# Designed miniproteins, single chains, continued (3): the designs that were tried, part 92

Each design is a single chain, and the fold is of that chain. pLDDT is the mean over its residues in the fold that is shown.

## One batch from the design tools (miniprotein)

Design m11190
Fold by ESMFold2-Fast:
Structure m11190 (fold): chain A 73 residues (1-73)
Amino acid sequence: EEAREEALRLLDELINEARKEGDYKTASFFEKLKEELERNGDVEGVLQRALDIAKKEGKTDWAKRLEEALERI
């Protein structure tokens, strides 16, 4: 439950940051992952998919924050 709440907060932060950068495509992917968490999706699986997206987009800061969240599960 705590891990889910932390993952939801992190995804909200990344969505807002992506939108501020004008990266609406990545924001849309993270919004779908957030919806999956809200529908009782697997926290580890969602965070791993978010990490893959961050790495592919070259967002090293986002990737680090997602890796740290995965370590707390």
Scores: mean pLDDT 85

Design m11191
Fold by ESMFold2-Fast:
Structure m11191 (fold): chain A 103 residues (1-103)
Amino acid sequence: SSKEKAIEIFRKAREEVRRRLDELLAQGKTIDEMFEAVREVLEKAREEIKSLDPETQAKAMAALDDVEAVIDYLRKNKDKITPEQAKEAVLQAMDAALDRLEA
């Protein structure tokens, strides 16, 4: 179903975000570089979601928008958080969005 495909796209995006952020943290990259990597993964997910029915697309796009809102908030406060905290917050936002999409 389209809902199952949206959930699969989101789960794949979440795992790709975790993998890329782990690699960037190991390399000592900046929070800005980490957020750019997340943005690239979310944009790829948006393109995949465009192939779904309009109703499922609307829900899945809203879930991605929720994650991007958290990233925007973290970016504005990047001087007050560590890269590890930024990773954890992004993954928590993606997990929360996925839970809402599965409901």
Scores: mean pLDDT 89

Design m11192
Fold by ESMFold2-Fast:
Structure m11192 (fold): chain A 99 residues (1-99)
Amino acid sequence: EEEERREKEKEKELAEKISRESKEFLKKLLEEAEKEIEEVKKKHPEDEELQKKVEREQVARVTAEALRLIGAHTEYYLALKKGESEEKAREIMEETLRR
């Protein structure tokens, strides 16, 4: 039915939007982590213990933020499945990301 085709187009647009925003956010997190690791190697090339500590801290930070992003998207998807508007689902997601 034409109704089903319209629903599929909306779901596709929504999935593409979420995918783009998620990729940009993750890319920024990875770039920031890589920059911090390179800076400590440049400033303290002889301090292997400090270099390893910064690498561990950056891995932990990126992992925690990635999990938070996954949680926010999960809440967004569940809100839409419960019949909330896209606008309301976005507000719920943004609130989760702010926590």
Scores: mean pLDDT 76

Design m11193
Fold by ESMFold2-Fast:
Structure m11193 (fold): chain A 86 residues (1-86)
Amino acid sequence: SKAEIEAALEGMRAASRAIEEALKKYAEGDEEGAVRAVAEILAGIEDLEAARLAAGLAVGLLKVDPSLKELAEKIEKAADEVLAEQ
């Protein structure tokens, strides 16, 4: 349906923003800021399907790089907490 496509687009766009902001903060040495930026982006998504897709895509893509594994695991934990509260 159109709603399913719109949720998918929102989730994909949010994942892209989350990865960009996380890596920007992490490159500056701000790991806590990287995790917080992703949590804030996810908390701002009203559609739960879009939020879950965004979290899954962002964490999954970060885990592809072994050097980002610890960051990805911290982001995954924060994302799970945000999604549980929505």
Scores: mean pLDDT 87

Design m11194
Fold by ESMFold2-Fast:
Structure m11194 (fold): chain A 90 residues (1-90)
Amino acid sequence: SVAAEVAEVEKRIETEVEKQRAEAKKEIEAHPEEIREAAAESAGLISDERLRELAERMAAAESAEELIEVLDEYVEYLVETVKAKLEAMK
């Protein structure tokens, strides 16, 4: 069943996303300024308006806490987009 296969893929994506999110949060806590500067450089290269907005907000963040807040929104947007595409395949 495609629905059952999609559910297994969604579960694996959720597990991997949470792992990557935890690693990204550690990197932000270790090097917040470096991540902020990388976001500023990348924003102009992003064609997706929502992703560009989130990158610009990361670039404007004044603290690691603000960077983590925007990261959570970024990850949620990516996960929602992927899940919507997978649901369309059911």
Scores: mean pLDDT 77

Design m11195
Fold by ESMFold2-Fast:
Structure m11195 (fold): chain A 55 residues (1-55)
Amino acid sequence: SNEDEAQELLDRSLAAIDRYRAELEAQGRLTPELEQGLDDARAQVETWAQEVKEK
């Protein structure tokens, strides 16, 4: 279903964002601008998933 697909894509997208953030932080390359961009990306995928689940 669209809801199951949206949940899987949400889970994978959030995991990818978290991994990228962790790698940048470990390398000392996590800037405030990148952190904001990652937070915005997280909010965008969560909003998309919510809209798909609501139809």
Scores: mean pLDDT 81

Design m11196
Fold by ESMFold2-Fast:
Structure m11196 (fold): chain A 68 residues (1-68)
Amino acid sequence: SREELARRLAERFGISKETARRFLELLERGPRSLEEIAEELGLPKSTVGRMLVELGVEESMEILKEVL
């Protein structure tokens, strides 16, 4: 569930559940740049990037790591 995802992201990245829910809401509203998400949430771009990996692009990042 989205609530479960929000809780896991909040715990893993040391952010509030509210911030994690806002992150997920921003993703649902359509494509946004890493910079836009980071600015909206008040988080470093590196943190937002890691949150995106955690959310389900882990397999894709694993493939990229093999190529790089």
Scores: mean pLDDT 70

Design m11197
Fold by ESMFold2-Fast:
Structure m11197 (fold): chain A 66 residues (1-66)
Amino acid sequence: GRELAVQFLQRYAKASRELAEAAVELVEQGLSTEEAARRLVEMFPELSLEQARGLVRGARVALELA
């Protein structure tokens, strides 16, 4: 579920809880990887687009496993 996906991103991607929750929420909303990554950078401007793509892919995998 969502909490396991958030914990996965915090542990393996070194994301803050806020960043991990945002990435998981964008994936759950059905956004594509590119749209979710662009939205994530708008919310967290310190993040690079490549880092955002990685977090979105990680959230998608974590949700499939949880």
Scores: mean pLDDT 84

Design m11198
Fold by ESMFold2-Fast:
Structure m11198 (fold): chain A 104 residues (1-104)
Amino acid sequence: MTPQEFVDAINRIERAILAARDTHPEAVAEIEKLLKKFGQSYDAAVAALKAGDYETAIKHLEEAIKNLQKIRDVAEAAGLTEASEAAKRLEDIFKKQLEYVKKK
């Protein structure tokens, strides 16, 4: 039920930060921190959706999107093109999910 595109995008970010750990340690640490915040916002959004609390779900989805935008910015500034592109793909997926929830 998890789209392959979502899994592929997460795996692309993880591979990119693993490859850059020694060359861009500060960017990698910031991306890892932002991925944790993204995961927390996404888990909170899923919990709200299961409870039928669409207003809370919208708030957490917007927070998840903001964290993905920050990952993209950090990755782009560090020249981590694969991580930046993967974060953008996740942003597009979550923006589409946000529009679906807003119709409820």
Scores: mean pLDDT 84

Design m11199
Fold by ESMFold2-Fast:
Structure m11199 (fold): chain A 55 residues (1-55)
Amino acid sequence: MPESALNEANQLESLGQYSGALTIYRQLMLDFPETEEAQEAREKAQALEQKLQEL
C-alpha cells in the first residue's frame, strides 16, 4: 500500500538508513505513480539524493 510504504521509508530515513528509504521511495513512484504518496516520495528521494551528495 502506498501509505504503508511511505511510512516505512520515513522511518528508515529517521534511523539514518537513507539507502533503504531511497529504494522504497523509488519503488513507490514506480508502483503508484498517480498517487499523492508517489509525489511525496519523489520529493523525499530528491532531498535524500541531495543530502547524500553533501557527504
Scores: mean pLDDT 79

Design m11200
Fold by ESMFold2-Fast:
Structure m11200 (fold): chain A 84 residues (1-84)
Amino acid sequence: ADKEETIRLVKNAEKLAIEAKETGDDILRGVAEISLAVLIVTSREKGDEKVAEAADKALQAVSDPNATVEEIKKAFDELIEAVK
């Protein structure tokens, strides 16, 4: 249940981040960034440094104006693998 819920959250954040990158929508980017920031904090509280580190990399990719859609997708793929 917890892993499935986390994967759902990550996939939702990826969708918002990619849409924000393609459209320039700062609100969608902000929602994706907040979702990842919450995941970093909650993963660290659980002692899950692997998920926290992968989520931080995804947050950095989403927040980087020079990051490509491919780079964002790669960071989210690594985050999904860390959660599994």
Scores: mean pLDDT 86

Design m11201
Fold by ESMFold2-Fast:
Structure m11201 (fold): chain A 110 residues (1-110)
Amino acid sequence: DVEKARELLEKAYTALQQGNVDEARKLLDEAIGYAKKALEKDPTNLEAARVLMEAAFLYAQVGELKKARELLDTARKAIDKALEKNPDSEEVKQLRLDLKSVERFIDNLA
């Protein structure tokens, strides 16, 4: 599921670079669907959290700030659960810092 989410996310990024915002939104929603399914199977799935963070960043760039914040909230919950499972994980700690950077980016757009 996360591999398909990644592929769709890359296609969404390409669509945005070409100015195809409607196509990008559709691809982002599909990627988010796969990431959420991965979290249903494993609530600590870091790759799913990364997909949601990247989707939030791209949605913020097209002005969908509320959706972007909701996606970050879902990603934060997954990261928090992953950190609870492995408190010494540098990967999880770094991802939490990356999440804060995306939050700051969205806040600067408002």
Scores: mean pLDDT 87

Design m11202
Fold by ESMFold2-Fast:
Structure m11202 (fold): chain A 72 residues (1-72)
Amino acid sequence: MSLYEKILERLKEHLKRTGKITVDDFFEIVREVLKEETGREVSDEEILEKLLEITKETGKSGMDIVKEAVES
């Protein structure tokens, strides 16, 4: 599963559980996914770097990913 797919699935699960996704929820989910992948705490800089990598690979920004989760 790609990093993009893992983030998208977690956002969908969060939405089903809470009914909403905030910007803080999005960043927390990305942080948790990266923590699971690396086995360590990740910096805000690393989160932004990985989101840029996803945008390069998929053509989708973080906001596009959130929108896709909400619309699914």
Scores: mean pLDDT 79

Design m11203
Fold by ESMFold2-Fast:
Structure m11203 (fold): chain A 91 residues (1-91)
Amino acid sequence: VEELYKKIMELLKKLEEAVRNNAPPEEILKLVDELSKLIREFVKEAKLSGVEAATLTILISGVEFAVKTNAPPEEILALIEDLKAAIEEAY
């Protein structure tokens, strides 16, 4: 779980940097897709509760939706920070 957690945190940092640098939505969505896959594995390996799993699913889906609808960078970054906090709390 430790290596998976590290990969998730590194990918979250890359995602934040991409959003701050106004990267193309396609590039940001690629990072979101990778992150979603790692979070799915994290839920399984860490044996997260239904509430924790639901929270992470809602937050990552929220990030994806915000990117697809061209939300302001500040809104996307706020959702990423909420996701990061939820992952840190679950670990």
Scores: mean pLDDT 83

Design m11204
Fold by ESMFold2-Fast:
Structure m11204 (fold): chain A 70 residues (1-70)
Amino acid sequence: MTDAEFAAVVAQQQAVADVVKEIIEKHGLSPEEREKLQLAAVKAMNEAIEKGLSPEETKKLFKEEFEKLM
């Protein structure tokens, strides 16, 4: 992994973490909804790494995956 690739992964992780924090703080999710949120986050991160997605694309994918689990 290059330093540039590592920096991109860190930026994607930060973007996902920010969305998770906002959703949890704003909505007061149940334990089951928090598990769904974590599954969506993991799935979005794996696809972002595989496809080399931007932070914006990663946030969009994460929201789409979360909607599928709701």
Scores: mean pLDDT 74

Design m11205
Fold by ESMFold2-Fast:
Structure m11205 (fold): chain A 82 residues (1-82)
Amino acid sequence: MEEIEKLRKILEEKGLERVLKILDEMEKNGLDDDTIYRIAKAAVRLYEEGKDLEGFIEKVELWLKGLVEEDVEKAQKLRDEI
């Protein structure tokens, strides 16, 4: 998805390597492009607005630490915070 690649470039330019690692892990675990795009977009927005990006990153990392495919409800909760 071209939009995801554009967001990855922005994250790389801003030095947000932790978010890039999250996106790579999401892709590796078979998450759909829409979910990956939403997480990437949320991270960029939180960074630009000076909001709690650190807390968002920790929450996504905690969610991915389990079997991602096992908990669709956690993915929906992350989307609702955007």
Scores: mean pLDDT 73

Design m11206
Fold by ESMFold2-Fast:
Structure m11206 (fold): chain A 72 residues (1-72)
Amino acid sequence: SLEELSDLERQVLAYLHRKGRATPEELAKELGVSVEEVQKAIDRLIAKGLVERDPETGEYRLTERGRELVAA
């Protein structure tokens, strides 16, 4: 559930839900945190199966599970 995620993890999920995709640099700029902090949050979300990377663009997006969690 969303309460099991950090504040930054929830903010990343919300942004990706609204925008569809983003780079770590875009997320860092929009959320007001470092790229390093964003990348750590993304890595945790990937480990949880909520976010995936597009290998062609390097952009991140929600998985189906991630979309379902944010929409609940």
Scores: mean pLDDT 87

Design m11207
Fold by ESMFold2-Fast:
Structure m11207 (fold): chain A 62 residues (1-62)
Amino acid sequence: MTKTGTLKPEYGPIAAAEVGFRAGDRVVVTLNADGKWATVTSEATGGSFRTRVETLPHIIEF
């Protein structure tokens, strides 16, 4: 399942690896087949990072 959202400003640094994310970036969230991980992709840069699905409500505003 794929959803769009916005990266919360307070959690920009938690995006792990530096992938060109900025606070307030619009993102596409895609659930991985395992149901445990999600891929978050910036619409602006195409950069992506992976996070646990349980973390999504804390870092992404849908």
Scores: mean pLDDT 69

Design m11208
Fold by ESMFold2-Fast:
Parts: sequence; structure tokens; C-alpha cells
Structure m11208 (fold): chain A 82 residues (1-82)
Amino acid sequence: QEKLAAAFGATLEIKTDDESLREEIFELVTNMGGEPTQENFDLIAREIERWLRKRGYPEARVEAKVEQVGDKYKVTLEIRTG
């Protein structure tokens, strides 16, 4: 489900094939910070992939999509552990 990530001023939706990772990934994302831009979230996606690979998910892939809806931003992170 969508959560407001106050650090970005945006709504963050995390789609993951492993629900046990959802809260850790949300915390990791909010700790990285930055702007709600596609460029920043592409970098965050690569960092999450590196984090997952070090934790035993060598085939992990993360895709980020940033959308502007009116004066607000919606970020979708799609996470595949492999």
C-alpha cells in the first residue's frame, strides 16, 4: 500500500515479492533522502539492489517510477528478489 514519505514530500508505493522486506526497504529509502525525482529514485533503486544482493538476493532487481499528480509526487518502487 501507499505511504506518505515525509522525507520526500511524496507518496511512496513499494511493490515487493517478499512482504517481509517491505518495512526495511521503506526505512532504507527514507534514510537515503533527496528529491522526488526520477533521477534520484533511479539511484535509490540501484542502492536497494546492492543492499539486497549483499543480503543474499543476488538476482534482485528494482525499478523506480516517479509521477507528478497535481502539486504532489507519487513514487512506485517495484522490487523483485529473484
Scores: mean pLDDT 78

Design m11209
Fold by ESMFold2-Fast:
Structure m11209 (fold): chain A 68 residues (1-68)
Amino acid sequence: MKKGITISEDLSMKQLLELKEKGYDYLIIDKDSIIKKLVEQTGFDPEVLEKQYLDTIKSSGLELILKG
């Protein structure tokens, strides 16, 4: 049975790899909520932050499921 977890916070690559090591197969993320928080913290373009964040998750090897 595939093991998943819901994430509402921006996770580092280290945290993503730790989840994979614990046997998680996929992440469910509220993308819009996470990107909103990153924009508030950095002031960067939300489209740029979204691309960078999604690329980071893909690099971890976890399957990504977007909420919404």
Scores: mean pLDDT 77

Design m11210
Fold by ESMFold2-Fast:
Structure m11210 (fold): chain A 60 residues (1-60)
Amino acid sequence: PIEPDPSDPRVKELRAYAKEKGIKVDDATLQRILEATNHDIEKAKEALDRLAEEYKGDLT
């Protein structure tokens, strides 16, 4: 069962975080990160930082 939130505020928070750090990332990738971290915003931010370091800030 999928939660009925099509526009999760945590996705928006992650996108704002990525923009502040100059990380290029699509909403689909942000959604996948949130799913992988069980919707834990702090862990999602850490995962985003790690991916940005690996891909030099370009995740698109």
Scores: mean pLDDT 75

Design m11211
Fold by ESMFold2-Fast:
Structure m11211 (fold): chain A 125 residues (1-125)
Amino acid sequence: MSLEEKREQLIEKVKEKLPELTETFKQLLDLLEKSMSDEDFNEFLDAVLESLNEDKLTFLRNVLMLLRDLILKHLSPELKEQVDQIIDEMNQQLKNNPNASDDEIENILIQTLQQIADLLQSYFS
């Protein structure tokens, strides 16, 4: 499968599973594609596509881990520190709400992904 075909397939599957993240994923993929090699981008797309077969919460957690690792490998130390802060804030929210419903956890994870996407957009603008 070509990178273009994988990207389109990923966006369609995200639209079906988590439609509120469709624009966020388009933004992330645009930023990541221009910031890394085709090989690394292809590996990221494959990992996200595999994770789309999981439940929503597992998918969201997997994507956050993949993005964190990708940022650590390919982006600036300053951007890494800002992403680590966003992830730490997410972890504190989850820790402070140990009895949170799946819907509440989903919303926290979605907001975290959106914050990371916005940070990356600002960095590359």
Scores: mean pLDDT 84

Design m11212
Fold by ESMFold2-Fast:
Structure m11212 (fold): chain A 106 residues (1-106)
Amino acid sequence: SSKEKALEEIRKLLEELVERLVAARKAGDLAAARRALQQFALEADEVIETSGLSEEERSAIMAEIGRLLAEAWAIVTDESLSVEEAERRLRELREETLERLEEILS
């Protein structure tokens, strides 16, 4: 279905985002982290707009993406976290986001 395809495309983008954020954190490259988040936001928006979803579903997904971006940035910039703790939290955030997106599209 169009919903299943949209979810699968966002899942792939989110996996790529997490790997890029982990790499940026290991390198101490906050500019790379910011670019990764901006690129994900643009690509996720395109997937959502072309997916044939309702306006209500699109709005709910965009709100969830906004939450993800804010929380991911907070994790990547948190100097009190080790690299390993930041990676763990980013992977947990990915799984939580995917679960919430599946609920929106149910």
Scores: mean pLDDT 89

Design m11213
Fold by ESMFold2-Fast:
Structure m11213 (fold): chain A 109 residues (1-109)
Amino acid sequence: APSLTDQALADPNGAEALRLLLRGGLAQSEGRYEEALEYYEKAIELAKKSAVGKALQGVALTARGLVLQAAGRTEEAVAALEEAVRLFREAGDEASAAVAEALLAQVAA
């Protein structure tokens, strides 16, 4: 079966969302949290227009939650991770939902 990455690359909105996720990840790794958040927010909006929109939104929201936690914005991190869990479940991706729930538990309320 095609991966989420393969499915996202099949359409321009999904491909651009993946490109923005990669740029966000690079910014996050360099401690540029505000820039990472801007990339992830754009990725979320493009993911809504993709054929794999819910699963791709879940990925972007998980990344957003992790960068918010790294920035000390715990309440916003919790909200992003809770939305990621919901979207992965709506997409039928229980494995990714379980990973997002584990990350939510690690953020510790």
Scores: mean pLDDT 86

Design m11214
Fold by ESMFold2-Fast:
Structure m11214 (fold): chain A 109 residues (1-109)
Amino acid sequence: MEELRRRALLLLMSASAAFMGSNVMSIVDGDREVAELTAEAAYHAGQANDLLVRGDVEGALRHVEEGIEYARRAYEKAKEFDPTIAEMVKHGLRLLEEARRELARLAAA
């Protein structure tokens, strides 16, 4: 139980960092839409982390699902203009999908 929680927290923190990195690059590149979508993905990853620290697994899952949707939209936009930003977003998306699986296991326990 404790080990699953620690893995989920690390995945959420790593996802947030990846989205913040892609957000900064999107701002520099002048792509406002990708910047907004990556900021939303980072926000939801951060909210999921805060809720999980407080023991709210169901709340964390809801925020992860919202973060995944923002990240998917950001990836579809980014892959058309900047492959570096697209790979950073894709990495964050993968981490959120892994966190969702670990949180689902915690919710079922």
Scores: mean pLDDT 88

Design m11215
Fold by ESMFold2-Fast:
Structure m11215 (fold): chain A 96 residues (1-96)
Amino acid sequence: ELEEKKKKLIEELRDTMLRTADALEQAGHPFEAGAVAVAGAVVYTTSKKMKPSEELLKNLEKAVDLAREAYRLAEQGRIDEAMAKVKEAIKTVNKA
């Protein structure tokens, strides 16, 4: 079902953004960590209310990939690049 695929993708996106926030906190950037955690919660809540569509699922898949890239950048201490990827992930979800 499209709804089950949507649910898994939004949960994966939220969990990846929370891991990114944790990585930012560990890197000594608690403000950025808090911003990413809040953004993840907002995206989760808004995406949950969106009707499932092929376009939404593709946008969610792309957003998950961007969030994973943000996590890797945060782990490397590349904070500005990590934050740019988080912002891109949020914009990608909001296209649908």
Scores: mean pLDDT 85

Design m11216
Fold by ESMFold2-Fast:
Structure m11216 (fold): chain A 75 residues (1-75)
Amino acid sequence: RKEEVARLVAKYPWLRQAIRAVLPKASPEERAFWEEVLALADKYAGSVDPNAPLTPEEQKLLEELWRRIEELRAR
């Protein structure tokens, strides 16, 4: 799922900014995971259409990703 998360992050610049904003509150292990996702998102940025509608699976993944960001922000 890391590649799917990275493609979703590549699709939305605002999502990348949200992740970066909460990284200081993440554990070293969590930070390593998110930094890898951000690096992969850079590789997918040229191949992802930000205006394409989300599939139901992508919508669910986005909701789970946003929940994780909110959990980190609440720390």
Scores: mean pLDDT 77

Design m11217
Fold by ESMFold2-Fast:
Structure m11217 (fold): chain A 57 residues (1-57)
Amino acid sequence: MSISPRDAVKEAAYMLGYLGRELSDEQINRFAKISGLTREEILEEIRKGKEERKAKE
């Protein structure tokens, strides 16, 4: 499978949220630079991961 940088960063952000990990502003900005996603889109994926974690608790 070919995965775009955009999709790869979305998956990474979701998994980091699911694992309960904090991202620094620098890490979020680097993800945006690599993928072309906005900061808001990256934060949304992190939030989705956190919500999935909470739903299983």
Scores: mean pLDDT 79

Design m11218
Fold by ESMFold2-Fast:
Structure m11218 (fold): chain A 95 residues (1-95)
Amino acid sequence: MKEAEELVKEGQEHLRQSIKASEAGDYESAYEHAKKALEKYEKAYELDPSYKGEVDSMGYDLLSSKAAKEGDLKTARKYTSRSVGLRLRQIGDEI
């Protein structure tokens, strides 16, 4: 569905902004963009269940950005690792 694809594109754009903000040390802005990315992926998932993986992975990215905003970089890294691991499993399931 084209609408779900556009929502995923919007979510990816917010994820990029979140990463850029995090790299600049602006964890509050990173968290806000991560929330917007998740909102877009959740809407895409409601329209097309194939996007469940994007929602699950982005959920961990949001938890990571929240932990970083609160100064807990160890917990932030743990959630980022879970997000990456989930994306790798989804790629494996396509084989």
Scores: mean pLDDT 81

Design m11219
Fold by ESMFold2-Fast:
Structure m11219 (fold): chain A 73 residues (1-73)
Amino acid sequence: EKEERIRRLEEEAERARRELEEHNRKAAEVDARRPDMSPREAIMLGAEHGVKAIHAASTALGSRREAERLRKE
C-alpha cells in the first residue's frame, strides 16, 4: 500500500523532472536562435516553454514532497 504509493509518486516526479529539463533546454535553444528568427516567434516559443517548465516543476515538486513525507513517516 504505502510502498506502491511512494513508487508511483517517485515515478511521476521523475517524469515531470525530465519534462522540466526538456522544456528548459528548448527555451534556451529558442533564445540562442532568436537573432535569426522573427521576434514574435521567439517570444511565443519562449513563453510556451516557460509555462510548460513551470507546470512540470510544480508537478515534480509536489510529487517528490509527498513521496518524501510518506517515506519519513
Scores: mean pLDDT 76

Design m11220
Fold by ESMFold2-Fast:
Structure m11220 (fold): chain A 100 residues (1-100)
Amino acid sequence: SVKELGEEIIKLAEKMADVVAQVDPELAARLRSLIEKLKEAMETGSKEDVLKALQELYDAMLEAIDAAEKRNPEVAARLQKLYDEFKEKANKLIEEILKE
């Protein structure tokens, strides 16, 4: 369950980075760097490392949505949908981690 949720979260974040790359390649590169941090935290890190990596991704995703809203509302809408799906899965992952 934790592994499956983690894989789903990573895929959603990667899809978000691909969408961001269409309007802001530098921001997309930053998102991909944060995704790699989350992958590392999930494989070798503590619960605290995973929670911190998830928070850093949340912050960067919100920044990407805000940046996109000013330049391309269609891209912003796509990012918002991916963010909502990411948030739902991330909350489930946090719940499962806290049960351990």
Scores: mean pLDDT 83

Design m11221
Fold by ESMFold2-Fast:
Structure m11221 (fold): chain A 59 residues (1-59)
Amino acid sequence: SADDEAARAVGEAGGRALRAGDLDGAIQVGKEGISKGLTTGAGVAGGAVLQEARELRDA
């Protein structure tokens, strides 16, 4: 579905940024996903990316 495709796109973009050590980019991707709605696949994926980026920043 479009929601599943959006979730995958956000997860892939966030994953690439995290693997590259681009925490600012990962946070931006996470926030963009959340802006689509917290109950959407993109929002859920964006929240996960944002949480992981923040945890890595705090480590």
Scores: mean pLDDT 80

Design m11222
Fold by ESMFold2-Fast:
Structure m11222 (fold): chain A 73 residues (1-73)
Amino acid sequence: MDQQLQQQLQQMQQIYQQAYDDAKKLLSQGKSKKDVEDELYKKYGSQLKSLGFSDEDVKDLIKTIVDKAAKDL
């Protein structure tokens, strides 16, 4: 039952975790939120689009991840 959806959700969770960890690392190195957003978009944007996200949705998700990482530091 819905194995494809479960696999997509798991893959998405892995990408979010990696993007969050990268955001924390880059912010800790003194990069601005904008620079981190641009870096994550270049690294993960194509993978997220392959999962059915629009370019705008990908940018919004990355911005949310970077904002959360910045607050957790």
Scores: mean pLDDT 82

Design m11223
Fold by ESMFold2-Fast:
Structure m11223 (fold): chain A 96 residues (1-96)
Amino acid sequence: DEKRQLAEEKGREAEEYLRRAAELATSEEVRRLLEEARRYLRKAMESTVEEAKKYLAEAAGHLAKAESLAEKESQEVAELVHEAHAKAVEMYGYLS
């Protein structure tokens, strides 16, 4: 399924942005939210289409909170989290 392959590519791009954000994040709360988002993103990549959409919604919620907190500490971390969120949204689009 070409759409599934594209969704997985976007998921991998989101994971890379999350990895970079976590390496730069100094806030424990931001790192915790990024870890939760990454776990849900991985579950989405391993799941059926309907379950993946639910896991992506959870990941998006954690990413939105992480971005808001990161904006107070580091613009670079906030931008990386924003990109991860954008890639998760694209993944959701390919699964719809």
Scores: mean pLDDT 86

